# Ledger of designs, part 89: designed miniproteins, single chains, continued (2)

Each design is a single chain, and the fold is of that chain. pLDDT is the mean over its residues in the fold that is shown.

## One batch from the design tools (miniprotein)

Design m7292
Fold by ESMFold2-Fast:
Structure m7292 (fold): chain A 80 residues (1-80)
Amino acid sequence: SQLERAILMVESAIEALQQGDVEGAIRSLEEAKRLAEQSGTPQGQKAAELAEQAVRAAQQGDVEKAIELARQAKQLLEQA
């Protein structure tokens, strides 16, 4: 399902951020946002917004904030 794929992409992004792969994390978060939006659920839409905020945090070098936002997105996707 799109939600299961979005969760996988968010998990991949969190791992990438923890390993210092910021570019890989941004790619995974952008894919997660797309999949979350396509789910059509309210939780998916909110998760997509959090994934977008996580991308911006990662681009600004705020890895800790990016991980926090990604974890919040994952929790919403698991409830969708």
Scores: mean pLDDT 89

Design m7294
Fold by ESMFold2-Fast:
Structure m7294 (fold): chain A 60 residues (1-60)
Amino acid sequence: SLQEQIDSEVEEALLLIKAVVAKKAGDYETAIRYYEQLLSRHPDDEQLRKDLEEAKAKAA
């Protein structure tokens, strides 16, 4: 339904906000988890892949 599509988009937007907030706070482990969830929804998203790899590099 349209409502289910809107709810999914809102959830995705919140995941991205949480990932960015965690990254800015230096909590790279939390940022990695949220970026992995986003990438599981958009496996071909090159920008999310790059953001995930950067977060992993900072966590190491």
Scores: mean pLDDT 83

Design m7295
Fold by ESMFold2-Fast:
Structure m7295 (fold): chain A 62 residues (1-62)
Amino acid sequence: MKEEAYNNGYIAGEDGVEAGLSEEEAIEKVRKGAEEDDSLTEEEKEAAIKGAEEGAKEASKK
């Protein structure tokens, strides 16, 4: 589901930044994972990346 992909991306983006990645690195990691996952639709890949952008941004501001 698109919402599930977004939420998974958001969490991964947050976790990446909290683990010491930059916001850009955390987003890139989620983007690569989504692009390599053939089970995701293009809309779900886009939702996961958007989630990662928002999650990484929030974690970076904390």
Scores: mean pLDDT 80

Design m7296
Fold by ESMFold2-Fast:
Structure m7296 (fold): chain A 77 residues (1-77)
Amino acid sequence: RLEELKEELERLEEELEELEKKIEELKKEIEELEKSKDPSKVLKLIALKIELIGLELEKERLEKKIEELKAEIEKLE
């Protein structure tokens, strides 16, 4: 069971890295749109910012799961 928890932790850490990559790409796209100041892109900019908030919330949830799993592993050691 301890070994399974460690394997699950590794998987969650990999998922976190992939999620962080997506967040970084989205932030870059938002910055480019903000710098263009194109009024025709305002709705797209709003949609991307909402998507970013969603991804940041997913990241926070995943980080909490990783912390909980690390605490569980520590208690079993």
Scores: mean pLDDT 81

Design m7297
Fold by ESMFold2-Fast:
Structure m7297 (fold): chain A 85 residues (1-85)
Amino acid sequence: KEEAVEKLTELLVKYAGLPEDEARKIAQRIVDELSDVDPEEILALFEKDDALRYLPGLLKKQGKTVDEIADELIRRIRAHLEAKR
């Protein structure tokens, strides 16, 4: 869990340009909310999907809060996983 939060935080900082503290809060919410999902599958989606990697930065520029960004990412990750089942 902690390793997945760290890796996801790094991806959000690198691709979305989020401050580390905000990126960590978003990463923690994603891992906690998606606790029924393998963290490696979540990381693989971010590695493969440019839209997922850059989306948090776009939402931040639109004035979305940390919670709103986390909610949208969780929704999109869930949609990707349902399509894969």
Scores: mean pLDDT 79

Design m7298
Fold by ESMFold2-Fast:
Structure m7298 (fold): chain A 60 residues (1-60)
Amino acid sequence: NEHARRALAAALAGDAAAAGRHAVESAKIGNDPQSARAAERAAELGDATGAAASAWEAAK
């Protein structure tokens, strides 16, 4: 989905907050509350790559 792609783009740019926001939206579309929680946690820790990974798991 578009949010998973945007989360990856934000992670490549080093923007953990943007990556986290898009990852949560991706998880909502995929109805995956576990991935949403993981993305929020990763964003809080500044882990843009972890947030993007959660978005891609939710998009499968």
Scores: mean pLDDT 78

Design m7299
Fold by ESMFold2-Fast:
Structure m7299 (fold): chain A 80 residues (1-80)
Amino acid sequence: MEAALEELRRLAEELIELAKELLKLAKTKEELLEAIAAILDAIGLLIEAELRPELAPELIERLREKIEELKEKIKKLKEE
């Protein structure tokens, strides 16, 4: 379980770093709100993991999904 919590913290930090990158690229209010939402999601999932460590594998999966979504958005913005 400790290894899962460490992975979860690592993924949350990755999501926050991606959100910071999106904030730098953001040109619309919607993009700014998406970056802020990603930071709040990372914090929320970390709090959930602290309250329910047994859910860490499920929360890791959610973090991975949000990271992938944000990577796709950043890639699209860079391609424009």
Scores: mean pLDDT 81

Design m7300
Fold by ESMFold2-Fast:
Structure m7300 (fold): chain A 58 residues (1-58)
Amino acid sequence: MLRSLLYEAFKKYTGNGGVAYVMAEAISSLAKTIDEAIEILRELGLNEAAEILEELSK
């Protein structure tokens, strides 16, 4: 589930499925939970992607 939510968030953020796939793979390898993924995204300055992920996880 986390990887699929990350893919949807990055696809909305970047508008590119290939880039979204690579980003989702990278973050899902570092994060064990949705909350951890949101924290990592905020630390990377990807605040818009973090907000999208948070909305999709509700």
Scores: mean pLDDT 84

Design m7301
Fold by ESMFold2-Fast:
Structure m7301 (fold): chain A 92 residues (1-92)
Amino acid sequence: SKSLAEDIGNMLADLQKDGATVSIEVDGGTLHITISGLNTNQIIAFTLRLIGAQLEGLEVKVKIEGDTLHVTIGGLSEEEAQYIKDVVQNSL
């Protein structure tokens, strides 16, 4: 949904404002997201939010490597995926 895309975009923008590095690639309706520079509490909190998004119908995959999260989110429209990327890039 559009509101879910807005929530994801805002979550990523907030992590970036808190000092994390966020990289996003769009592949149709799928986002490939790499987030680095996270502390343990941020990793836990964001992973729990992503589980919530999966329960609401998004296809979410998470890989945790130290302070870095690799996240794949599918089930978005191309417009929703691009919107999330634009929100994050414009938050710098």
Scores: mean pLDDT 80

Design m7303
Fold by ESMFold2-Fast:
Structure m7303 (fold): chain A 55 residues (1-55)
Amino acid sequence: GGEAARRAALEGGASEPAALGAQDAAKSGAYDTAARILQGVGGLSFEEGLRAARA
């Protein structure tokens, strides 16, 4: 799990370390944290980030 979060972050222009942070949060079940990372660095809405984190 978390591969969708990493991909979404990278497509949004995030650095590789930030994308790995989003992936790790998603893999640990910290979907809100992953969604906030995706919102802040990936340019996603919180709801889009939650969908990517849970995929």
Scores: mean pLDDT 82

Design m7304
Fold by ESMFold2-Fast:
Structure m7304 (fold): chain A 54 residues (1-54)
Amino acid sequence: SVSERIRRLNEKALEASKATPEEAQKLADEIYREMLDFYDNAKKVTEEALKEAE
């Protein structure tokens, strides 16, 4: 679900605050990539749901 993905991203952000600078940079890039994926998937799911409802 969307809320579960958001929660997971927030937990990763918290983990990054405790990591070394190098690990924090990698985690930040991973979070950014997952956010882009999430946005793309959310748009696709919404379009499919609207198509099914029609």
Scores: mean pLDDT 74

Design m7305
Fold by ESMFold2-Fast:
Structure m7305 (fold): chain A 94 residues (1-94)
Amino acid sequence: AAAEARRAALRARHEALRREAEAVREKFEKYASEEAKKIVELLEKKGDEDGKAAAIVTYVHGLENGVKEHVAVAAAGVEAAGAVIDREELERLE
């Protein structure tokens, strides 16, 4: 029961992140610095789709909220790492 509830919550969170990343993808491609693009490219090469989605969303929202670019890049990296941990927990619960 508890494991089922946690699994459902993690899946819902990852699905929401992927949908949000798709919605802001054009903004990311338009505004992203070469440093931000390199982070997303590294995550893509690792096959980390959830980390990639988290990085894209965090970066775009950071810029839209007036966060400096280097801070938005750092925040994207942190959120991508968090998404990896969540994915590993989801895999353990399955």
Scores: mean pLDDT 77

Design m7306
Fold by ESMFold2-Fast:
Structure m7306 (fold): chain A 59 residues (1-59)
Amino acid sequence: MSAETQEAKRKGIAALERAAAEYGAPQELLDAGIARVEAAKTAEEAENAAARGVIEIQA
């Protein structure tokens, strides 16, 4: 994986953890979001997966 993809994954997971803490999301929803970010093959995919997970947590 490129350094950019690894950094995007780290930032995405941190964003999901922050959103889950703020909104009191269930662990299962956070775990699903993290799994999608970790499955990303590019930085753009990781960013999109994280954004999607944050939206789901906020819903």
Scores: mean pLDDT 83

Design m7307
Fold by ESMFold2-Fast:
Structure m7307 (fold): chain A 110 residues (1-110)
Amino acid sequence: AIKLTQSGPTTISVGETLTLTTTASSGSIEDKRVLWYKQKPGEEKELIIYNNSKKPEGVDDRFSGSVSGNTATLTISNVKKEDTAVYYNAVYDEKTKKWVWGEGLTVTVV
């Protein structure tokens, strides 16, 4: 089974670039489906990245995703107050046919 460990800063200033990472215990995830979700306080989870680096229609170009080896990275350029959220990473495990979810990272923009 895949286990995900999410890491990154808990606080960041408006206008800076935010980088969040997830490390998978299973080894490389480059060939797997990787998702990132954003959950604002009081709102449902919004899909912001799918297929490692692709964005749904309507997601801001400030958001980007990448995968290298066992690490998934979410980058948010020019962070805004509205980027204050919990960010979740998920990886599809083909062996179990289930999505494995990270615990989420709470980020506050100040």
Scores: mean pLDDT 87

Design m7308
Fold by ESMFold2-Fast:
Structure m7308 (fold): chain A 74 residues (1-74)
Amino acid sequence: GLAAAYAALSPTEKAVLRTLAEHGPLTVAEIAELLGLSPATVSRAVAGLKARGLVVTDANGRVSLDRAGLGALA
């Protein structure tokens, strides 16, 4: 289930999901600034989350939670 998917996430991936839940859709650069991480670190975490179906990226480069990602934080 979603809880098992969440448990498999790195601390960085969990922090990205929480940030998106609190702030809504954000770019990789905005997430990096909020978390005090490099854009490269955040980009890798976002790629992992996209592979798990937890986030989506729009045409403007904004990352947002998928319905599954919201369930993982509840």
Scores: mean pLDDT 79

Design m7309
Fold by ESMFold2-Fast:
Structure m7309 (fold): chain A 56 residues (1-56)
Amino acid sequence: SEIEELIEKGKKAFEEGDYKSAIKYYGKAAQLALEAGDIEKLKEATENLREALKKQ
């Protein structure tokens, strides 16, 4: 799914130290998960987004 692809892109960016891109990808994933009513993916994307924001 697009949500899963965005989460994986965010994880890759985070691992590479590109926290701005990680925030962007996780933020988009969280938005799409919220619109889709996918609570599990919303939680995953939001938790990853929170961690990326701590690095900025």
Scores: mean pLDDT 87

Design m7311
Fold by ESMFold2-Fast:
Structure m7311 (fold): chain A 68 residues (1-68)
Amino acid sequence: SRIQNLKNFAEQNRESAKALKELAEEQRKKAEEGDSGISGSKALFAEIGAETSEYMAERLEKQAEELE
């Protein structure tokens, strides 16, 4: 059903956000340890990606609830 698909996509976005947050923490640590600006940029993009995935998850969850 559409509701199940929305819930599945929301779960996938939550999992993606978690993975991206972990990646961001790793890359921030590398940047602080004297790595190049590349690690800082990777951390920033991962942070933005995590926020975007969380936002999408919330919207998908809300849509699923509205259809129930």
Scores: mean pLDDT 83

Design m7312
Fold by ESMFold2-Fast:
Structure m7312 (fold): chain A 79 residues (1-79)
Amino acid sequence: MSKELLLRAIALALRAIGLIFDAELADLPEEKRERAIRLAEEALRLALEAMKSEDEEEAEKLLEEAERKLEEAERVLAE
């Protein structure tokens, strides 16, 4: 994996972890909190899988999906 892809994966994983903590501590309706946590957990799993991937094209696709899940989680928290 390229250093750039690895750094992106690490950054996305850290962002996902941060969102999980933010959602857990947020004074939000339970449904919104659970939804945001699930999306962030999915993003974390995808980022970790990207770090394990030997195929850079596969890693890029996993990271794009992780970014999409994080954006969805952020939108849920902003509602």
Scores: mean pLDDT 83

Design m7313
Fold by ESMFold2-Fast:
Structure m7313 (fold): chain A 116 residues (1-116)
Amino acid sequence: MDRELVREAVARSVGAQLLHIAGDEEAAIELLEELIERYRDKSPKATAEALASLAYVYYKQGDYEKAIELAEEALKLDPENAFAWEVLAKAYRKQGDEEKAKEAEKKAEELKKKKE
């Protein structure tokens, strides 16, 4: 069951990113927040996927503080979420925290190499 929830979260998160690209920021955020609430007590991995995608939307909007907060929350639920580490690294780099950005980037790269 968890695998299906993760698959749905990934597919819906991609849909939210497409809404963001189309300029419908509010719909993208609302969809991701709905997914987070739906999965919060059911699948830590599915919740982490939605949180990482929400972090990326805020990163694209220039809200780096919110992006870091959401990416860190995702990593507390799934520390192997490579995308959350990528968003965290990008947001830290935008804030000028090169040491934290490097560590997060290293984690993302290591996890991508382990993806089976």
Scores: mean pLDDT 80

Design m7314
Fold by ESMFold2-Fast:
Structure m7314 (fold): chain A 77 residues (1-77)
Amino acid sequence: NLAQARQLLAQGEAAYKAGDYETAAKHYEQAASLLPPDSLLRARALANLALAYEKLGKKEKAAEYRARSVASLAASG
């Protein structure tokens, strides 16, 4: 649900701030999976997931999630 997705985003942000990019990516991915495709919050989760993968050096995954974030943002208008 939305509340669970928000909690997972908060946990992901805390992990990202701590430099734990693997844990941040996991929580952002879980948050995105709970949100509809046209959600601004899903777009944010996917954008944050892309940033976490950039930090992990996983460029292909980062590019994929960045593109999906843009698509979700477009669908939310």
Scores: mean pLDDT 85

Design m7315
Fold by ESMFold2-Fast:
Structure m7315 (fold): chain A 70 residues (1-70)
Amino acid sequence: MVVSEEELEAAAYMLGLATLAAASRAAGDEESAAVARAALDRAMAAYDAGNFAEARRIAEAGIREVRALE
């Protein structure tokens, strides 16, 4: 299988966002967990549609938004 650089970057950022969402939920931080989950859902939709660059941007923006809540 051929995996593009864009696909790998999207997957990496999405994994980071998924980890952040799970960690926030486990810690009882429902606000951060909800923000991360919503961003992950949007990124997954873009990834599933083959829009890897968009999926990466959504995931990266989601990570920044969660970080801004701190």
Scores: mean pLDDT 82

Design m7316
Fold by ESMFold2-Fast:
Structure m7316 (fold): chain A 76 residues (1-76)
Amino acid sequence: MADELFKEGLKAYEAGDYERAVELFEKSYQEAIKNGDYKKAAEALRFLARVYEKMGDREKALQYYNEAVALEKKAK
């Protein structure tokens, strides 16, 4: 489930395993979209932005942040 993938992503992020965190948050996002859970999907995108910021990839961080904001507006 998207929630389990998201929790595993958080553990990887807290451990500094940013590559693993990206994989898990991407899977959480895909599962959330598949299930129509736009709130969880936006949350996963926000953490993807945060992970890329930690990795120094400002361009990807900004892209994921903008996608999360756009999705949150549609999830009202």
Scores: mean pLDDT 83

Design m7317
Fold by ESMFold2-Fast:
Structure m7317 (fold): chain A 86 residues (1-86)
Amino acid sequence: MVELEYPDITDLEELKAKAEEIGEAIEKAIKEGKELLVRVGATAADAAAAKAAGIDGYVVNIITVKPDGTVEEKVEVLPKREVVAP
């Protein structure tokens, strides 16, 4: 399994800059028959939506690419240190 993680990407501009790397990593994993897990930090819009819903945490989008090319996507809320340890 190949894991690619971008937990610090919480700005749309930074996410856009990393989009090509994420896409290349996904295609490479498919070509090599490897499972790839990609974690991307919440965008400003996702963070605002989560806050409006009463969710206090770090919203991440997790994309898993299987060797057969199957793509699984899920959104998770990871508690921030401030929320867990305040």
Scores: mean pLDDT 55

Design m7318
Fold by ESMFold2-Fast:
Structure m7318 (fold): chain A 69 residues (1-69)
Amino acid sequence: RKEELLARLREAASQTPLDWDGVLELVRELKAAGVSRDEILIPLTKALGALPDAERQAFAERLGAVLAE
C-alpha cells in the first residue's frame, strides 16, 4: 500500500514530460494513506530540480496547496 504508492510516485516523478496532475493525485493518495510530508517530498525534490524555473515555481505552489489540505 504505502510502499506501492511511493514507488508509483517515484516512477511518475521520473517521467518526461512530467505529469503534474498525476503526481499531485499520488501526493493526495499518499497523504490519505498517512505518509509524512518528508517522505513525499524526497522523490519530488529531485523532480522539481529538473524543471525550468517558471514551471518549478508553478508546480511547487500547487504541491504546497495539496500538502496543506
Scores: mean pLDDT 76

Design m7319
Fold by ESMFold2-Fast:
Structure m7319 (fold): chain A 85 residues (1-85)
Amino acid sequence: GPTIEALLTVLAENQDSLLTAISAARSIPGVLSVDLLSMQQITLNGRPVYLGTLRITARDRDSLRRAIDTIRSTTGILSVRSQLL
């Protein structure tokens, strides 16, 4: 069946928060893969933060939405920007 993909740009307070969010998204039914494409430490308002780029592949739009919402709700995640591929 048709799969759906999104590219996510995620800001996290620390690396553990980003990895926790990825693991949580991978556990959502209908999520086929979550690929960490890049991760870099940047400075935002004088504080070190982590910028992650993720590719999510899901069976359907509802599974993708749940995965993105799960990432946004993870402790230490500051922001999520999503782009449908």
Scores: mean pLDDT 89

Design m7320
Fold by ESMFold2-Fast:
Structure m7320 (fold): chain A 83 residues (1-83)
Amino acid sequence: EEELIKKAIEYLEQSLDAIARGDLKTAAENARKAAEILKKVPGYEESARLVERAADILENAKDEFDVGSATLALAVELVTLKK
C-alpha cells in the first residue's frame, strides 16, 4: 500500500514537471495514472477524484486559468500525500 502511494507521488511530480514545460498532454496522462493508483488505496477515494478532475481539466484546458486551477489541485494533493 505504501508502495502504491509512492508511485502516485512520482506520477504527480511528473505531471507537475510536464505542466512546467507546457506539455499538458503528458501532464494529464501522468495525473490519470496517479488517480488510478489512488483509487486502489482505501481512504484515498477523494484524492483520486480530485486528481482525476485535474487530469480532465488539463485534457480540455481552454485558457491559463484552467491550467492554473489543475496545477494548484495537483500540488495540494501532492503535499497531502507526501506528509
Scores: mean pLDDT 84

Design m7321
Fold by ESMFold2-Fast:
Structure m7321 (fold): chain A 60 residues (1-60)
Amino acid sequence: SLSDQAEKAAAEGFAKVQDATTVEGKIEGLKETLKKLLEVLSGEAAKQAEEGAKEKIEEL
């Protein structure tokens, strides 16, 4: 299901964040995880704002 795919993507992403040894690496991993999660969970409404949301995540 989409929920299972989202959970897997989040778990894999968070594992990469935890493995990062620098603050910068952890932030980059978190940004990538959030973008991936947005892609997996995007419905009709989310897709309309997806690019803007990804830009905001990139600014984190």
Scores: mean pLDDT 72

Design m7322
Fold by ESMFold2-Fast:
Structure m7322 (fold): chain A 73 residues (1-73)
Amino acid sequence: SAEAEARRLLNEGLLAAGNGDYETAVRHFEEAVRAAPESEVAAEALRNLAKALETLGDHERAAEARRQAEIIE
C-alpha cells in the first residue's frame, strides 16, 4: 500500500538521520511524503524532515515542513 511504502521510506530516513546523514534523511522523508501525501505517515515524515533541514541550516524549508505537518492534523 501507499502507507506501507511511506512508512518504509520514513524508517530509511530515520536510520540515515541516526547515522548523521541528514542529506540522505531529507531525501527519504520527502519521498515518504510523496508516497502518501496528507496521511499520518506524511505528517510524521514532515516533522522529521523539518528537524533534518534545521540541522542542515535550512531554516526556511524547515519552517515550511512544520507548517505542512500542522495542516495535515
Scores: mean pLDDT 90

Design m7323
Fold by ESMFold2-Fast:
Structure m7323 (fold): chain A 84 residues (1-84)
Amino acid sequence: MKVTLKAGDSLELEAGQKVRLKGSEGAEIRVETDGEVYLVDENGKFKVPDGAVIPIDGEMILEVKSGKARVTVVSGEVEAELLE
């Protein structure tokens, strides 16, 4: 399932979910979590701290390993695709 998120929109994710994100030029997201979230891109896999603001430079995957995560678009537009 694909959705387009605009500045101010949020997507809530649960443990075990993955989402593919594609940003417009200058798109940024904020990730809020009470568990463990990882960002996966061409450079590797990185732990995302609670409250992190991340520029979406092309395509990336967010993986929720535990707890919940809220992804909020801070600027631009982001296409989000839930991965099975």
Scores: mean pLDDT 82

Design m7324
Fold by ESMFold2-Fast:
Structure m7324 (fold): chain A 68 residues (1-68)
Amino acid sequence: SARDRELALLRALGAGALAEARRLGLPQSVIDRIEQLVAEALARVEAGEPVDAALRALATGIQRVLAE
């Protein structure tokens, strides 16, 4: 389904961000914050939020963490 594909994309985006953070040697605190943002995005979708809105929030959150 379209929702399953969007959920897979959200998980892939989260996994990619975590892999890149580890590749760059970012602090564990930054990695933990990205993991938390991914978990929150998945929880929002499970609570009935549109996947597009959750993806947008996740992308914005990751950008803020990386700008720190």
Scores: mean pLDDT 82

Design m7325
Fold by ESMFold2-Fast:
Structure m7325 (fold): chain A 67 residues (1-67)
Amino acid sequence: GAVRDAAIAFLRELSKTVSGEDRVLLENAIRELETASDEEAIAALRSLSKVLGGELRERLEALVEEL
């Protein structure tokens, strides 16, 4: 759905700005979201924001509030 597609687009752009373990986490999240419902996508983003630190967490939390 539209929420899932927006989340995937956001994570793809974000993955270009990071490296190492954070990039692997974002790439794994993108793969999970490709088969997710909009509700599952929001839950996955919330879970991801808890394992990411700093600016990445803040950006994901802001996205979830707008979805």
Scores: mean pLDDT 81

Design m7326
Fold by ESMFold2-Fast:
Structure m7326 (fold): chain A 74 residues (1-74)
Amino acid sequence: MMSEKEARDKLKKAIEEKADAAKLSEKDKKDILDTALEVFDHALKQGYSPEQALEGALAVADALIDEEVAKRKA
């Protein structure tokens, strides 16, 4: 079973790698990370497992990264 700390570390690493690959600014990267961490914390407060919270937070982060990439190509 994944610990909360392991899930947070995986979330941070995944967002950092995805944002860097997408060439996002440090500000956009931080804003997306902060939002994903809020989603992660909310899921844990609702009683979801760290694995479930990680999956939900990653889905939100992916959507936000895609939105920023789309805005840059508009």
Scores: mean pLDDT 83

Design m7327
Fold by ESMFold2-Fast:
Order: sequence, then structure tokens, then C-alpha cells
Structure m7327 (fold): chain A 78 residues (1-78)
Amino acid sequence: MSPEIEELLKELEEKIKEAEKLIKEKKYEEALKLLEEVKKTLKEISSRTTLPEELKEYFEELEKKVEELEKKIKEAKE
């Protein structure tokens, strides 16, 4: 396992939770900025590091959550 990568993914999960709270408060612009930052960091991790299977599943879960929240914001703004 890469403990540094696992810790980074946990930090991204916390940022995703913060974005979800912002969405509940209808602060869509702030939530989108936070999700964009998370998405950029996830892309950097995947491009620079080969993840072990356990972390790959966690990573994919975080990517899916970000996409779901982005779609939720888009629907709420339209």
C-alpha cells in the first residue's frame, strides 16, 4: 500500500463531503470550485501513480461521487 496516497484520498473524501454540505446550502458556485479542485487532484494521482486494487476501488468511488454531485448542481441550476 502507498500510505501517502491513501491519506490524500481520505483528504479528497472530506472535501467531497464539504462540497455536499455546500450544495445543501445552495452555495453551488463554491461547491463547484471545490469539486473542480478534487477532480484535478484525482486526475493527477491517476496520471502519476499506479494504484493497488484496494485504492483503485476507493479512487473510483470518489470519482463517481464527484460526477454525481456535479450533475446534481447542473440540474439544480437549470
Scores: mean pLDDT 79

Design m7328
Fold by ESMFold2-Fast:
Structure m7328 (fold): chain A 54 residues (1-54)
Amino acid sequence: SADWPAEALEAYNLGREARARGDLDTAIEHYKRALEIDPSFEPAREELERLEGL
């Protein structure tokens, strides 16, 4: 959905910043946080699949 909660989008952006710094553990935590807020937040799920090899 294009109308995701602001908190989910913020968590996703923090995950992207952590990943850019090479902090993969922190990135994974932020992406999981985005999915806790909105389980339909596809961009966070896609990033977790890439990082965790799911």
Scores: mean pLDDT 81

Design m7329
Fold by ESMFold2-Fast:
Structure m7329 (fold): chain A 72 residues (1-72)
Amino acid sequence: SKEELIEEILKLIEELKKKYPELSEQLDRLAEAIRNEDFETAQRLLVELLLRHPELSEELAKIGRLLHELSK
C-alpha cells in the first residue's frame, strides 16, 4: 500500500540520518516532501543527494525505487 511504502522510505531515511548525522537537514527535507506527497520535490532532493554523495548511491537508489512506486 502507499502507507507501507511511505513508512519503509521514512525508516530508510532515519537509518541514513543515524549513519550520516551531517546530512540530517537534507534527509529531513526529503522525509517532509515524502510525507506531504510532494513527489516532485522529493525526486529533486534525492537527485541532489545522489549527485553530491555518490558513495551513498546504493542506499539512495533503494529509496529512489520505492519513491518511483509511490509516484505511480
Scores: mean pLDDT 85

